Designed miniproteins, single chains, continued (4). Designs and how they scored, part 46

Each design is a single chain, and the fold is of that chain. pLDDT is the mean over its residues in the fold that is shown.

## One batch from the design tools (miniprotein)

Design m13676
Fold by ESMFold2-Fast:
Structure m13676 (fold): chain A 105 residues (1-105)
Amino acid sequence: SSIEEELARKIGELLRAIQNNASNEEIVRLFLEAVEALKRAIEAGADPDFISTAATTLAGAALAVLPSLSPEQREELVKALLEVLELAKEAGIEIPTAKAVESLK
């Protein structure tokens, strides 16, 4: 679907920015855009396996970048990620990495 294609694009942009050592501001911006795309995909009833893979990828990206972020950037990123993981859980979708992200509070 176009929503799944948009989410895949946003995750791809985020992962490329991380690989290319983009600024923390750019990485946080792209992460928040990917989280918003994931929220839209969940609300649209996209494939649960696709949602689980996307959420797991975003959780992994968060864990990789968090040590390099400022305290304010860490709080913003973790809050956005936890909110979308809770939305996925409410939709009945299991995300195996959710507990690892919660340990960063």
Scores: mean pLDDT 85

Design m13677
Fold by ESMFold2-Fast:
Structure m13677 (fold): chain A 72 residues (1-72)
Amino acid sequence: MEKVEKLLKELEKLEEEIRNAEKLSDEEAKELTERLVKLLKELLELMGPEELRELALERTKKLLEEKKKKEK
């Protein structure tokens, strides 16, 4: 459980980096994508697909709402 909480914290931090990345280099974008994939793989191993799906939906909704507000 502690490891899951740590990975969720890292996911939150990565989401914040993406949210603030208005001007991102190709290398930075690739690094962020690789970090996201690694975090999702670790979460899948620890939680299973159903739990991960629920968390991903919640986090994705929040991220999309933030993006929509800025694009308005």
Scores: mean pLDDT 71

Design m13678
Fold by ESMFold2-Fast:
Structure m13678 (fold): chain A 65 residues (1-65)
Amino acid sequence: MTPEKWKELGEKYKENGDYKKAGDYFEKAARVTGDPELFKNAAEYYEKAGDVEKAQRYRERAEQL
């Protein structure tokens, strides 16, 4: 899978209200690319999914990059 396809999947799951899967796919893209915006996106969707601990973790990673 390319990071681009993972971003597309993240957007698709976001539109369907599956915020946990959206966060998972943005996280996968972020890990491969090192893109702080993708870590921020992962954090936002984990927060919407109620996973505050993962949201905080990936927000901190985005800030450090």
Scores: mean pLDDT 82

Design m13679
Fold by ESMFold2-Fast:
Structure m13679 (fold): chain A 74 residues (1-74)
Amino acid sequence: MSEEERKRIEEARKEADERAREIGAEIEKHREDKEKVLKAIEELKKLAEETKKIDEEYGETLLGIAESLKEAVE
């Protein structure tokens, strides 16, 4: 049980990291299109909430990044 939970946390962290990097690249690509950037930020917030259920610390970090990006582009 503990080992399976630990594996899920590590896998979720790796998936979240890779997905966050993809979202970051989309934000850079569409920096002049606020609507697309905001949609990508919402996707990152959803990823952060899902990650927080499995890895609270990393989920909170991703949520903080998403909120900072949203404030910067609003």
Scores: mean pLDDT 77

Design m13680
Fold by ESMFold2-Fast:
Structure m13680 (fold): chain A 57 residues (1-57)
Amino acid sequence: SEKVQRLLEAIGRVLRLMGEILDAELEGASEEEIEELRRRLEEAKEELDRIAEEVDK
C-alpha cells in the first residue's frame, strides 16, 4: 500500500541521516556540518511521526 511505502521511505531517511551524522563525527567534520545534519534529522523525524499517525488510524 502507498501508506506503508511512505512509512518505509520515511524510516529509511531517518536511518540514513543517523548514519551520516555518525560518519561525519568519526571523520571530524565541522560543527556546522553536524548541526545541519542534526537539523535535517529532526525534520525527518517529524515527518516520520506524521506518517506513522496516518498509518496507525
Scores: mean pLDDT 84

Design m13681
Fold by ESMFold2-Fast:
Structure m13681 (fold): chain A 97 residues (1-97)
Amino acid sequence: MRKELYEKQIKDAEKIAKENKGTPEEARAYISLADAYLHLGEFEKALEYAQKAVEIAEKLGDTYLLSQAYRVLALIYEKMGDKEKAEEWRKKAEEAS
């Protein structure tokens, strides 16, 4: 994967998140940020943004966005080698969707 594509994704998503506070677009922007940082191997930042996406999805009562955020958390833990936490988040994603 090309690093420059994820760097652009990060800049675009950061702008969207700032300009769309409290909306589904903010949650999607945080999911996009988590995905980009995951692919760059920056797991700490990926977890931070995935958790922010969960918080916004919960505030919105959007179970579909919540499921997407949980799936990203599961992927991050899988990439980190934490199989137990990856399984926990996969189960939560299935329950939310």
Scores: mean pLDDT 86

Design m13682
Fold by ESMFold2-Fast:
Structure m13682 (fold): chain A 65 residues (1-65)
Amino acid sequence: IKEEVETVAEEIKKHGVLSEEQVEELLKKGISKEVIRAVQTEYLNNGKKLTEENIEKAIEKVKKE
């Protein structure tokens, strides 16, 4: 989960909001759609910023779901 969240966060830091094609690439790597959504939601809700705290919140949401 943490490694998956960090992988998605790095992709978002490089490209911003992920395209459907970028989401499919992450799914092919074995990252769940729930992880991708959690990280992207934190990015959008925090003014298009991903801090270490926002990444930790995404990890917590994925663990709860």
Scores: mean pLDDT 76

Design m13683
Fold by ESMFold2-Fast:
Structure m13683 (fold): chain A 60 residues (1-60)
Amino acid sequence: MEEVARAAERLIEAVKSGNEEEVQKAFDELARLMDGASALTLEQRVAAARAILTHYRLQQ
């Protein structure tokens, strides 16, 4: 759903801002929304995966 894509975009923006609190909040929101994952479209899965990969790159 649109909420997952929006949460993934927020996570990417938070990572770019360098604000750890914003990154944590965005990551928690994305994780919460993915608990209903059976309804996710391919595009939403890709958006979530990209946000997670962006987070991991910054954490290295």
Scores: mean pLDDT 64

Design m13684
Fold by ESMFold2-Fast:
Structure m13684 (fold): chain A 59 residues (1-59)
Amino acid sequence: GMRRARVVKDFVARRPDELTLKKGEEVEILGRDSDGYWLVRSLKTGRVGRVPGSVLEEL
């Protein structure tokens, strides 16, 4: 099934490959990078990008 995470802390994108996410939003986990960033898809907007794994809680 789809791997999901909840955003536990607001994150503002600082690079074009990153996603801005608000606390309480849910994302699909697409991958995890060695630098601690996760590649995710926003379930609200459908946009794909990188966010710090530290702002996510896997469901």
Scores: mean pLDDT 88

Design m13685
Fold by ESMFold2-Fast:
Structure m13685 (fold): chain A 76 residues (1-76)
Amino acid sequence: SEEFKEKVREALREVLLSRATTPIQKAWAEREAEKYADEIVEIVENSETKEQIIDGLVSLGYTRELAEEILEKLGL
């Protein structure tokens, strides 16, 4: 749903921005959240376990630690 996609985008944005210290890093975080929200929605919808979602996020290039923080923000 659009509501869930927005929740995913905001969770990504918050996690990535929490690690951004420079204007260029903040701009990257905003673009990254917008770019990958759809892929993350599909990973969540096609996964039955927390570990499958984490593995899916790692496949997109995120670290396991970052993937776990994104899931925590999503309440998963």
Scores: mean pLDDT 83

Design m13686
Fold by ESMFold2-Fast:
Structure m13686 (fold): chain A 78 residues (1-78)
Amino acid sequence: MKKEIEELNKKYEELQKQAETARSRLDEAVSKAGEAYRDAVAGKNEDEYLKLTDEAVSLAREYLNLQKEAEEIKKKIE
């Protein structure tokens, strides 16, 4: 029992670190999409803005999935 709790705590820490990395990547992608937004609202490079927005959405899904996995492990640790 105690050994299983220690293993779950280790996995929880690993998932939190992965989520922090994913969040950093997401923040960078959001920043790039925001810069492209200025050109898009002026009617220029709309396709590039949409592409960068899609990348940010994909990274957001990755981050949220990692957070959900960490929460599920946290519930098992109780």
Scores: mean pLDDT 80

Design m13687
Fold by ESMFold2-Fast:
Structure m13687 (fold): chain A 119 residues (1-119)
Amino acid sequence: STIENLKKTIEKLLKEDKMEDIVKMAESLPEEDQELLAKALGYKSFEEMVKVILEDLPSESEYITPGKEKEAFLLVFSLLLYMEGLDKVPSKELIEELGKYLGLSEKFINHIYEVFNER
């Protein structure tokens, strides 16, 4: 149920292509969560992440497959909101299922799991 609800939410956000609005929501997060988001995506800073997404630049992240920058961002952002809202770290199964569904690499999925468990 949680996995299916997150899949539907991410698909809707991708279809609407309102990345500026989603980035603005991310900018309202606490600084610690912004740093976690950037780290999970493999960017050096939240500001670099914002620039990549809003300017449609190729990702400099070693974890993100070219052309999957928006899917990667929406997955990590959705997981971060899940963690904040429910005060629960996402399970490895949840991250793997969503990551595979969005066509993200195993390297990226493993990196997200490690970053969220270091918090």
Scores: mean pLDDT 80

Design m13688
Fold by ESMFold2-Fast:
Structure m13688 (fold): chain A 58 residues (1-58)
Amino acid sequence: GKIVRATQIHPKTSPDELAVRPGDLLEILEEIDDEWVRARSLSTGEEGRVPKSYLEEV
């Protein structure tokens, strides 16, 4: 899928969310809605929801 970079800290606040830090590279697996994506961390292999506004294309 599309590779993106996290630009902000997102904490894992629910079991279905993905924690990210600035500079983390992620693969977008699914666009859930206008505000959220399901992504996989390239460094950890963990999957979860992240807000689109916290990500930028590379």
Scores: mean pLDDT 84

Design m13689
Fold by ESMFold2-Fast:
Structure m13689 (fold): chain A 64 residues (1-64)
Amino acid sequence: VSDAEIDRGVADIVLGIARVLEKKGDYETALEFYEKALELARSAGDQETADYIEKEIKEVKEKL
């Protein structure tokens, strides 16, 4: 298993946590988890997930 494959799996988990926090209205903590998921997605070379997370970060920042 490659490091990129592991990073991708962890990014998906962290992204899931961020989305749950956003639904709860905890936008500040959700932003922190989205930023961590973005780092992991970029490390994994997953541009599609990284682009998605960047859009979510923008939307969360609009609510802060």
Scores: mean pLDDT 80

Design m13690
Fold by ESMFold2-Fast:
Structure m13690 (fold): chain A 71 residues (1-71)
Amino acid sequence: MSEEELDEEVAVALALIFYGIANIDKKKGRVDDAIEAYEKAINYLREHAPDSPEAQRLIEELKKKIEELKK
């Protein structure tokens, strides 16, 4: 694996951890904390894995989760 590919995979893995944390905050009724965690995951993916198809799919899914919580 190239260094770039490894960094992108790590970024996706870390974003999934933030996604898990946000889901826990959502279950506890901490909507604002959940939104912040989703936004941090999106920003992390955009900064560290902008060209990853997996990152792009996660960004779209996280955007949907934020939109659902704002309703």
Scores: mean pLDDT 77

Design m13691
Fold by ESMFold2-Fast:
Structure m13691 (fold): chain A 118 residues (1-118)
Amino acid sequence: GSAKGKTVLIGDDDPARRKALEAAFKDQGKKVISAETAEEFVELAIKNADKIDHIVLDLELPGGTGLEALRKAIEKNPKLKDVKVTLIGRELTDEQIAEALALGVDSVFSEDGRAYQA
């Protein structure tokens, strides 16, 4: 899809990382919406599913895991299945990586240096 005029949804509770991601995507000409909690992420993802072309999601959000939030959003709005998803975690288990891939996550990055692509 076109990168210009499309929306990126960021789910991240770290203010510094969130601000850096927002700046990077805005520099690419994208609109950015940001969520700081699992509940806010689910609400924004469902509401904006037709506008979102990329999701960047932290595994660890206040109120739940990013994977649970992503699953809930997809269940309520299946259009999200076709959205590019990048998952970021500090420490990811093999089970969390497997769950992310099963949900259709395109890229998984761990702060411990592990990276996976679908």
Scores: mean pLDDT 81

Design m13692
Fold by ESMFold2-Fast:
Structure m13692 (fold): chain A 65 residues (1-65)
Amino acid sequence: SAELEALQRQIAELSERIAELEEELKANFKNQEKYEALYKELQALEAERAALVKEATALTRAERA
C-alpha cells in the first residue's frame, strides 16, 4: 500500500540520520556538552523509528487479513 511504502521510506530516512548521528558522536566523544546533546537527539530518533516500525508491522498484519 501507499501508506506502508511511505512508512518504509520514513524508516529508511531515519536510519540514515541515525547512522549520521552515530558518526557525529564518535567525532565528538571528547566534547561532553556536544556529545550529550547529540546522544539525546539519537535517542529521540531511535524512539521515532521504533514507533514507525511498530506501525508498519501492524499495517502489514491488517492488510494480510
Scores: mean pLDDT 84

Design m13693
Fold by ESMFold2-Fast:
Structure m13693 (fold): chain A 119 residues (1-119)
Amino acid sequence: MIELVESGGGTFAEGSSLTLTAKISGPFEDIDLLGWWREKPGQPLQFVASINVKTGEKRYAEEFKDRATISYDKSKKTVTLDLKNLKKEDTATYYFVAFGLLNGKPVLLFGEGVQVTVV
């Protein structure tokens, strides 16, 4: 079983930066894409950034490409999202998402979510 443990949420000042981390436990070889999505009240779930664990390819939503950085540390089994120049509009619940195959079946796993509040 794959477990996703998120951290780095909290209350942040406008104009500051944050780092969200997710630690993955379980079979990495079955997971293809790891990423961050966010949800605001009354809005659809928004893609932020992803990384292909096998190739290292990174993808960013256009709204985040100039201020977000996703990185993967294989030795620590962690994915980090660095987000700079925080705006009040960045207030959201951020979800870590893992996509791949477990025992030959496609799976999409969400973390529990981490709350970010920008004041």
Scores: mean pLDDT 82

Design m13694
Fold by ESMFold2-Fast:
Structure m13694 (fold): chain A 65 residues (1-65)
Amino acid sequence: SKEELIREVREALEEAGVRFDLDLSTLTPEQLRTLLELARNARRQGTSFEVLSPEESRRLLEEER
């Protein structure tokens, strides 16, 4: 479900040390999956990122694709 996906994304972001200041419930399931992959990649590579604005969040999700 979308609620389960949102929870997984939130946990992955916390584990990766990523700050993402956007309501995850406003994202599409496709965007949530993209963000989940970004968080998992950041964790595996030992990197972190911070996204604070809706515009930057959208751009980040598009660039991952």
Scores: mean pLDDT 70

Design m13695
Fold by ESMFold2-Fast:
Structure m13695 (fold): chain A 58 residues (1-58)
Amino acid sequence: SHMAIVEEILEKAKAAIDAGDSRKAGDIIHEALEKGLISEEEAEEIDRELVRYAVEHL
């Protein structure tokens, strides 16, 4: 489902944050947008979740 794709992208981006690679996290979101896998609105939501995740866990 489309929801599963969004969750997969978020999970990969969180893994990059956990590895200390915030640039890679940004690249994952950008690549998904470029490929049309997610919308601009979904990319903004993922970015907000990543910022929240980083503040709480790093």
Scores: mean pLDDT 82

Design m13696
Fold by ESMFold2-Fast:
Structure m13696 (fold): chain A 73 residues (1-73)
Amino acid sequence: SAEEYYQKGLEYYERGAYPAAIVYFEKAIELDPNFAEAYANLGKAAEKLGDLERAKEYYEKALELDPNFEEAK
């Protein structure tokens, strides 16, 4: 499920494996395109890799899906 992929993404993120975290967050979004939390965490992982432009795009998508989402900055 989308939630299972999202949870795997969080586990890899916590371990500092940001490229693997991104893969699992992307799989979560493939199953649930409205998963605002997955977009926000894609943004966080992209920031950790220094891809600030892509991080902003993901945060904007998270806020578009949930305007009250605090984690999207």
Scores: mean pLDDT 83

Design m13697
Fold by ESMFold2-Fast:
Structure m13697 (fold): chain A 57 residues (1-57)
Amino acid sequence: PLVTQTPEQDALNVEIIREANAELKRLDAEGLPQEERDKRVIEFNERLAARARAWRA
């Protein structure tokens, strides 16, 4: 367990993981070329990072 996180932050991390898994599954279903898939993953990760920073604010 991550002792340095609040229960709320831990719950948010779980939701982030679920969203990441769902997005990867969606991208796989779309059958995108590797380069386009990588761009979509980068954009998705940037959105998740922004959300995590907003949560900490």
Scores: mean pLDDT 71

Design m13698
Fold by ESMFold2-Fast:
Structure m13698 (fold): chain A 81 residues (1-81)
Amino acid sequence: MSWEKEEKAIKEMEEKGIDVKKVRDRALQFAGRTAYLLSKAIEAKREGKEEEFDKIVDELSKRTGLPKEDIVEAIDLILER
């Protein structure tokens, strides 16, 4: 994971007057569950469990507000090495 990119983005948000600490604290409340769901989605896809994969991707889409296509693409990129 590239923490340097995240730190740069955080500094840019602070520069724009965004309460980065509040945003970070809120993000951390979702990060644990989102990371768990992402891990489960990767596992389901690797095991060929398409029904479970679709269910988890749907939950991730609802939680993050991201389109299902974007989540699937991100998981595919993670599985490519």
Scores: mean pLDDT 69

Design m13699
Fold by ESMFold2-Fast:
Order: C-alpha cells, then sequence, then structure tokens
Structure m13699 (fold): chain A 92 residues (1-92)
C-alpha cells in the first residue's frame, strides 16, 4: 500500500512538471494504474480518460483503453468494459 501511495505522489509530480501532451498522458496513465492497484476503480477511470484526452493519438492510448476496460469490469459495468476492450484491440 505505501509503495502504491508513493507511485501516486510520483505521478502527481510528473503531471506538474510535464510540458508536452505525451508526458502529461503518461503521468495520468501512471496515476490511473496506481489507483487501479489500490482498488479505487472510479479514480482509475477518471485519470485514464484524462490520459486519452491529453494525447488521443499516442501509443499510450491502447494502455488507457485496456485499463478502462479492467476498471469498468471491476465496477461491474461489463458492457462498458467490453466497449473499451474492443477499442484497445482496434488500436493495438
Amino acid sequence: MEELEKKVKEAEERVKKATDPLEISQAYLDLASAYLELGQYEKAVKWAEKAIEADPDSPLTVRAYALMATAYRKLGQDEKADEWLEKAREAG
């Protein structure tokens, strides 16, 4: 738990220092991943959405889609999970 809290803080610092869309997207994805590991699925979705919005043409978008699919599955929203999984497959 403490190590995941460290990852959240490190990702927040990267967001503050990030100056280009790819760096911002990567920092948001790191935040989303850390929240997913902490079981905070709604926050994981929020930060993954921000990662996609920051750089929608990025290769990181595939990872964001897969993370959203996993988070929605954990939230019991299977239809949304399937939609994001298909987007990950189409982009990857």
Scores: mean pLDDT 80

Design m13700
Fold by ESMFold2-Fast:
Structure m13700 (fold): chain A 74 residues (1-74)
Amino acid sequence: MAEEYRKKGEEALKAGNYKEAADWYQKSGDIYEQEGDLEKAAESYRNAAIAYIHAGDYKKALESGTKARELLEK
């Protein structure tokens, strides 16, 4: 469930596990997008992008950030 994945991302972020947090936020965003909740999907993808930046994964940060922007354009 998208909300459960978001909570796991938040817990991983609090623990300093940035890559794990980003992966959970990305999964949460994917599920919200599939459910049609584009605003929550965009928020989750933005959170994933921020966590990927902290993890040093700039390619995935760009991918997640771009996905968030595209969803808000619709």
Scores: mean pLDDT 83

Design m13701
Fold by ESMFold2-Fast:
Structure m13701 (fold): chain A 62 residues (1-62)
Amino acid sequence: SEEYLREKARELVEAFKKNPELAKQQIEDLKNSSDPKIQEEVNRLLEEAKKIDPELAEELTK
């Protein structure tokens, strides 16, 4: 559900603020997954994170 994704996105933003290097590495690992379902979930999660904190979300994708 969208509410569940929104909650996960908030947790991701909080994790990035606490430890940016670890959060970025975890996102990179997920993006490198060959599973299309994981890639789809990560993309949706990043879109929701951009709505919460666009600057942090941009750093996670670079």
Scores: mean pLDDT 75

Design m13702
Fold by ESMFold2-Fast:
Structure m13702 (fold): chain A 74 residues (1-74)
Amino acid sequence: RDELVAAGERLKALVDAHPELGPVISEALAQADTRPLDEVLADLEARMKALGVPDSTIAEAVEAVRRLLEALRA
């Protein structure tokens, strides 16, 4: 659906710019089926902070993952 495609393209662009985020984002998406959204996003943020990712990039990644997961659950 349109929102899912848009969210996916945003994540692809983010990972293309920051390849180190690929594994962390993939793990968050894999865990989304078994965990609450807020918990998945909190873990994603914590893992990116541990990797030394800039705060602006963390905010963008968390928002992109939130939008994708909300679209998948809609």
Scores: mean pLDDT 78

Design m13703
Fold by ESMFold2-Fast:
Structure m13703 (fold): chain A 67 residues (1-67)
Amino acid sequence: SQAKKYIDKAKDALKKGDYKSARDYLGKALSLSDELTPEDLAEIQKLGGQLTKKSVDTGKAAAKAIA
């Protein structure tokens, strides 16, 4: 399915450190909700959590530098 292809591309982007592309592909996979299995949704949630941690780490470092 197209949704699984986007999930795979998101994984590849995450491995390459391309967090923007990984987020974009996860968003595209979520837009194809009719094609998603519960397993696909769980995988998207885990990958999204990993991407959020990277964004939060950057934000926390910036906040600490200001405060």
Scores: mean pLDDT 72

Design m13704
Fold by ESMFold2-Fast:
Structure m13704 (fold): chain A 97 residues (1-97)
Amino acid sequence: AAPVTRVEIHLVGRASAEALPEVEAAFEAMRAAAQALLDAGGARRVEVRLTVHPAAPGEPALVELEVDVEVEGWTDESAALLSRLGDAAARAAAVLA
């Protein structure tokens, strides 16, 4: 079997109510890229999770984003999809900063 490469992304930060839609959009982009890898047979396992913890009044919410992908083989398509995943993660990280 081809070697399995594991890609793990774990982002933790705070987001205002106004910023949450941007975090959710970035999460959906990450999920879509990970699903595309799975659908193309380029991944053995995909786990994608968004957790938003309730905040005290007037405080930003604590947000946790987790992506775990076991890439089966390395192809140009896998590389492109992983690049899309990384770009979406960078957008999420910028909002959570």
Scores: mean pLDDT 80

Design m13706
Fold by ESMFold2-Fast:
Structure m13706 (fold): chain A 67 residues (1-67)
Amino acid sequence: SPAPPSLDQRAEAAQILAEAYRNSRSLEEMRERVTREVRERGIATDEEVERMITVAEHGAEESAAQR
């Protein structure tokens, strides 16, 4: 199994995700920004990036469904 990213890499990835989330108009734009930035820096594997994005998308969709 691929090793999980280090705590420092996870913290950096979380910061990138938060920044992209604040500055993106859509989940697709956020996903593209996060994936590109994390990949360029080699912070996490593609699977870990997809996991983080999926969690963010699911959370946003649930929040949108709750009125």
Scores: mean pLDDT 62

Design m13707
Fold by ESMFold2-Fast:
Structure m13707 (fold): chain A 68 residues (1-68)
Amino acid sequence: SERRKVSLYSALMIIASAGENEAAVEYLIRLGKEEKLSWEFLEEMAEEAKKAGVPEELVKKALEEIKA
């Protein structure tokens, strides 16, 4: 549901804005592997994590791990 997506996004932003880069990456990987969210939504969350300060290389690695 859209409300669930907003909740998941909010949690990621709280982690990322706190500077918890490793935790933010782990959370994104978990969303892709366990929650089975759409790839489009995962890419959108990845872009928002980068805007919040998570290093681009860590985010790219997370997306590669989700695809594997």
Scores: mean pLDDT 81

Design m13708
Fold by ESMFold2-Fast:
Structure m13708 (fold): chain A 60 residues (1-60)
Amino acid sequence: DEILKKAPPEVQKEFKKRYDELSDELAATPQEDRPKALEEAQKKVDELKKEAEDVVKKNS
C-alpha cells in the first residue's frame, strides 16, 4: 500500500500485523462463509487504508 510506505516504521509494523490478522481470519473461515468473510475483510482493509492516511496527515 503506497500510503503505508509514508508512515513511520512502527506504524507500518502495526498495520502489517493487522493485515496479517485479517488474512489469517480469512484462511480460517469455512468455504461456505467465504463470500461474506471476503466482503467483511475488504471493509476492514479499507478502514486500515483510511487510518494509514490519517496517520500520514498527522505526521506531515
Scores: mean pLDDT 73

Design m13709
Fold by ESMFold2-Fast:
Structure m13709 (fold): chain A 78 residues (1-78)
Amino acid sequence: SELEKLKRSLEILAKETDPVVIAVIKHDIIEAIENSDLSKEDLEELRRYVRDLLAKTTNPLAKQALEEILKVIEEKLG
């Protein structure tokens, strides 16, 4: 499903250290979220997933990218 693809991309992002790769994955995830037909329930699940990853992420650039993604999810939830 689209939700499972996004979760996989988020896991990769959380473990990434290359700034260019982080920026590309972040952009792709944000675009997918903004242009997706994800249900409110899927967006709420994705929000929980990003929060869990944020708690476990130590790399500051990956953390910042996850925070930006979280903001997009929260804006889409209303």
Scores: mean pLDDT 88

Design m13710
Fold by ESMFold2-Fast:
Structure m13710 (fold): chain A 97 residues (1-97)
Amino acid sequence: SRLDEATEAAMKKYPELADEIKEFGREAKERGERVTEEAKKLAEEGNIAQASTLAANVGAEIIYEADERKREVAQAAAGELSRRTMEGIGEVLKKKE
């Protein structure tokens, strides 16, 4: 995934922080997965705007929590969260036809 690629690239660029960067990437991925499930539930309940806003806010928080060395990993994680949430909302909307 783009997140895994960004994490590996950052670990190679900052080898003294490799374990910390790997852990950040793992935690960002797990947080993104939890938020995607919550957003999907909101979309299924008809709260589509709230689902989109939740994903955007959490993505921004992940980026704000990242220092310079983790920023590319945080951006990749936020992008994946946004993409998965939009795909989930699209699937919910298609099923209501």
Scores: mean pLDDT 84

Design m13711
Fold by ESMFold2-Fast:
Structure m13711 (fold): chain A 80 residues (1-80)
Amino acid sequence: SSKEKAQQVATLHAATAVEEAAVSFIPLLSPEQQVAEAEAIIEGAEALLEEAKKLPEAAEELVERLEEIIRRAREIIEEA
């Protein structure tokens, strides 16, 4: 249904925005928490990426945003 699809898209956009905020706050955490939080964000963003790939109308923007979140989080782990 159109309502169900709109709700799925809205939920993915909201969840993606939360992960974008979370990755931006990692540098404010203690060094011990930075790696653990980055790993949690990667897991969450990868799950959202799988859901975004199922939505052709919004997939490209969401995929690019989620891939950037994963890239930033992986960079934090590599620099730790």
Scores: mean pLDDT 81

Design m13712
Fold by ESMFold2-Fast:
Formats: structure tokens, C-alpha cells, sequence
Structure m13712 (fold): chain A 63 residues (1-63)
């Protein structure tokens, strides 16, 4: 599902972020947000979008 794909991409982005690979993290978080936008609107989807967006902005600032 789109939500499962978004969760997977978010986890990959978080791993890259923790390793200091901010360019890779940015790409994964952008893909996660795109996948989440295609998912049913639920509290889980909205929380994932919020967390991915916050980490995306942090990664951009770290570059």
C-alpha cells in the first residue's frame, strides 16, 4: 500500500540521516512524503507526513 511504501521510505531516510548522509536522507524523505500523499488520510498518515517533513527540513539545514 501507499502507506507501507511511505513507512519504508521514511525508515530509509532516517537511517541515512543518522549516518550523516543528508543528501540521501532528503531524497528518501521527499519520496516518503509523495507516497504518504497517496495514502488514505488517517492519524497515522498525518503523523508520518509531519515527522518526514520535519526531518527533511533538518537534513536540508545540515547540508
Amino acid sequence: SALEEAVRLHREGLRAFEEGDYEEAIRHFEKALEAAAQAPRSATTLALERDSRELLEQAKRAL
Scores: mean pLDDT 88

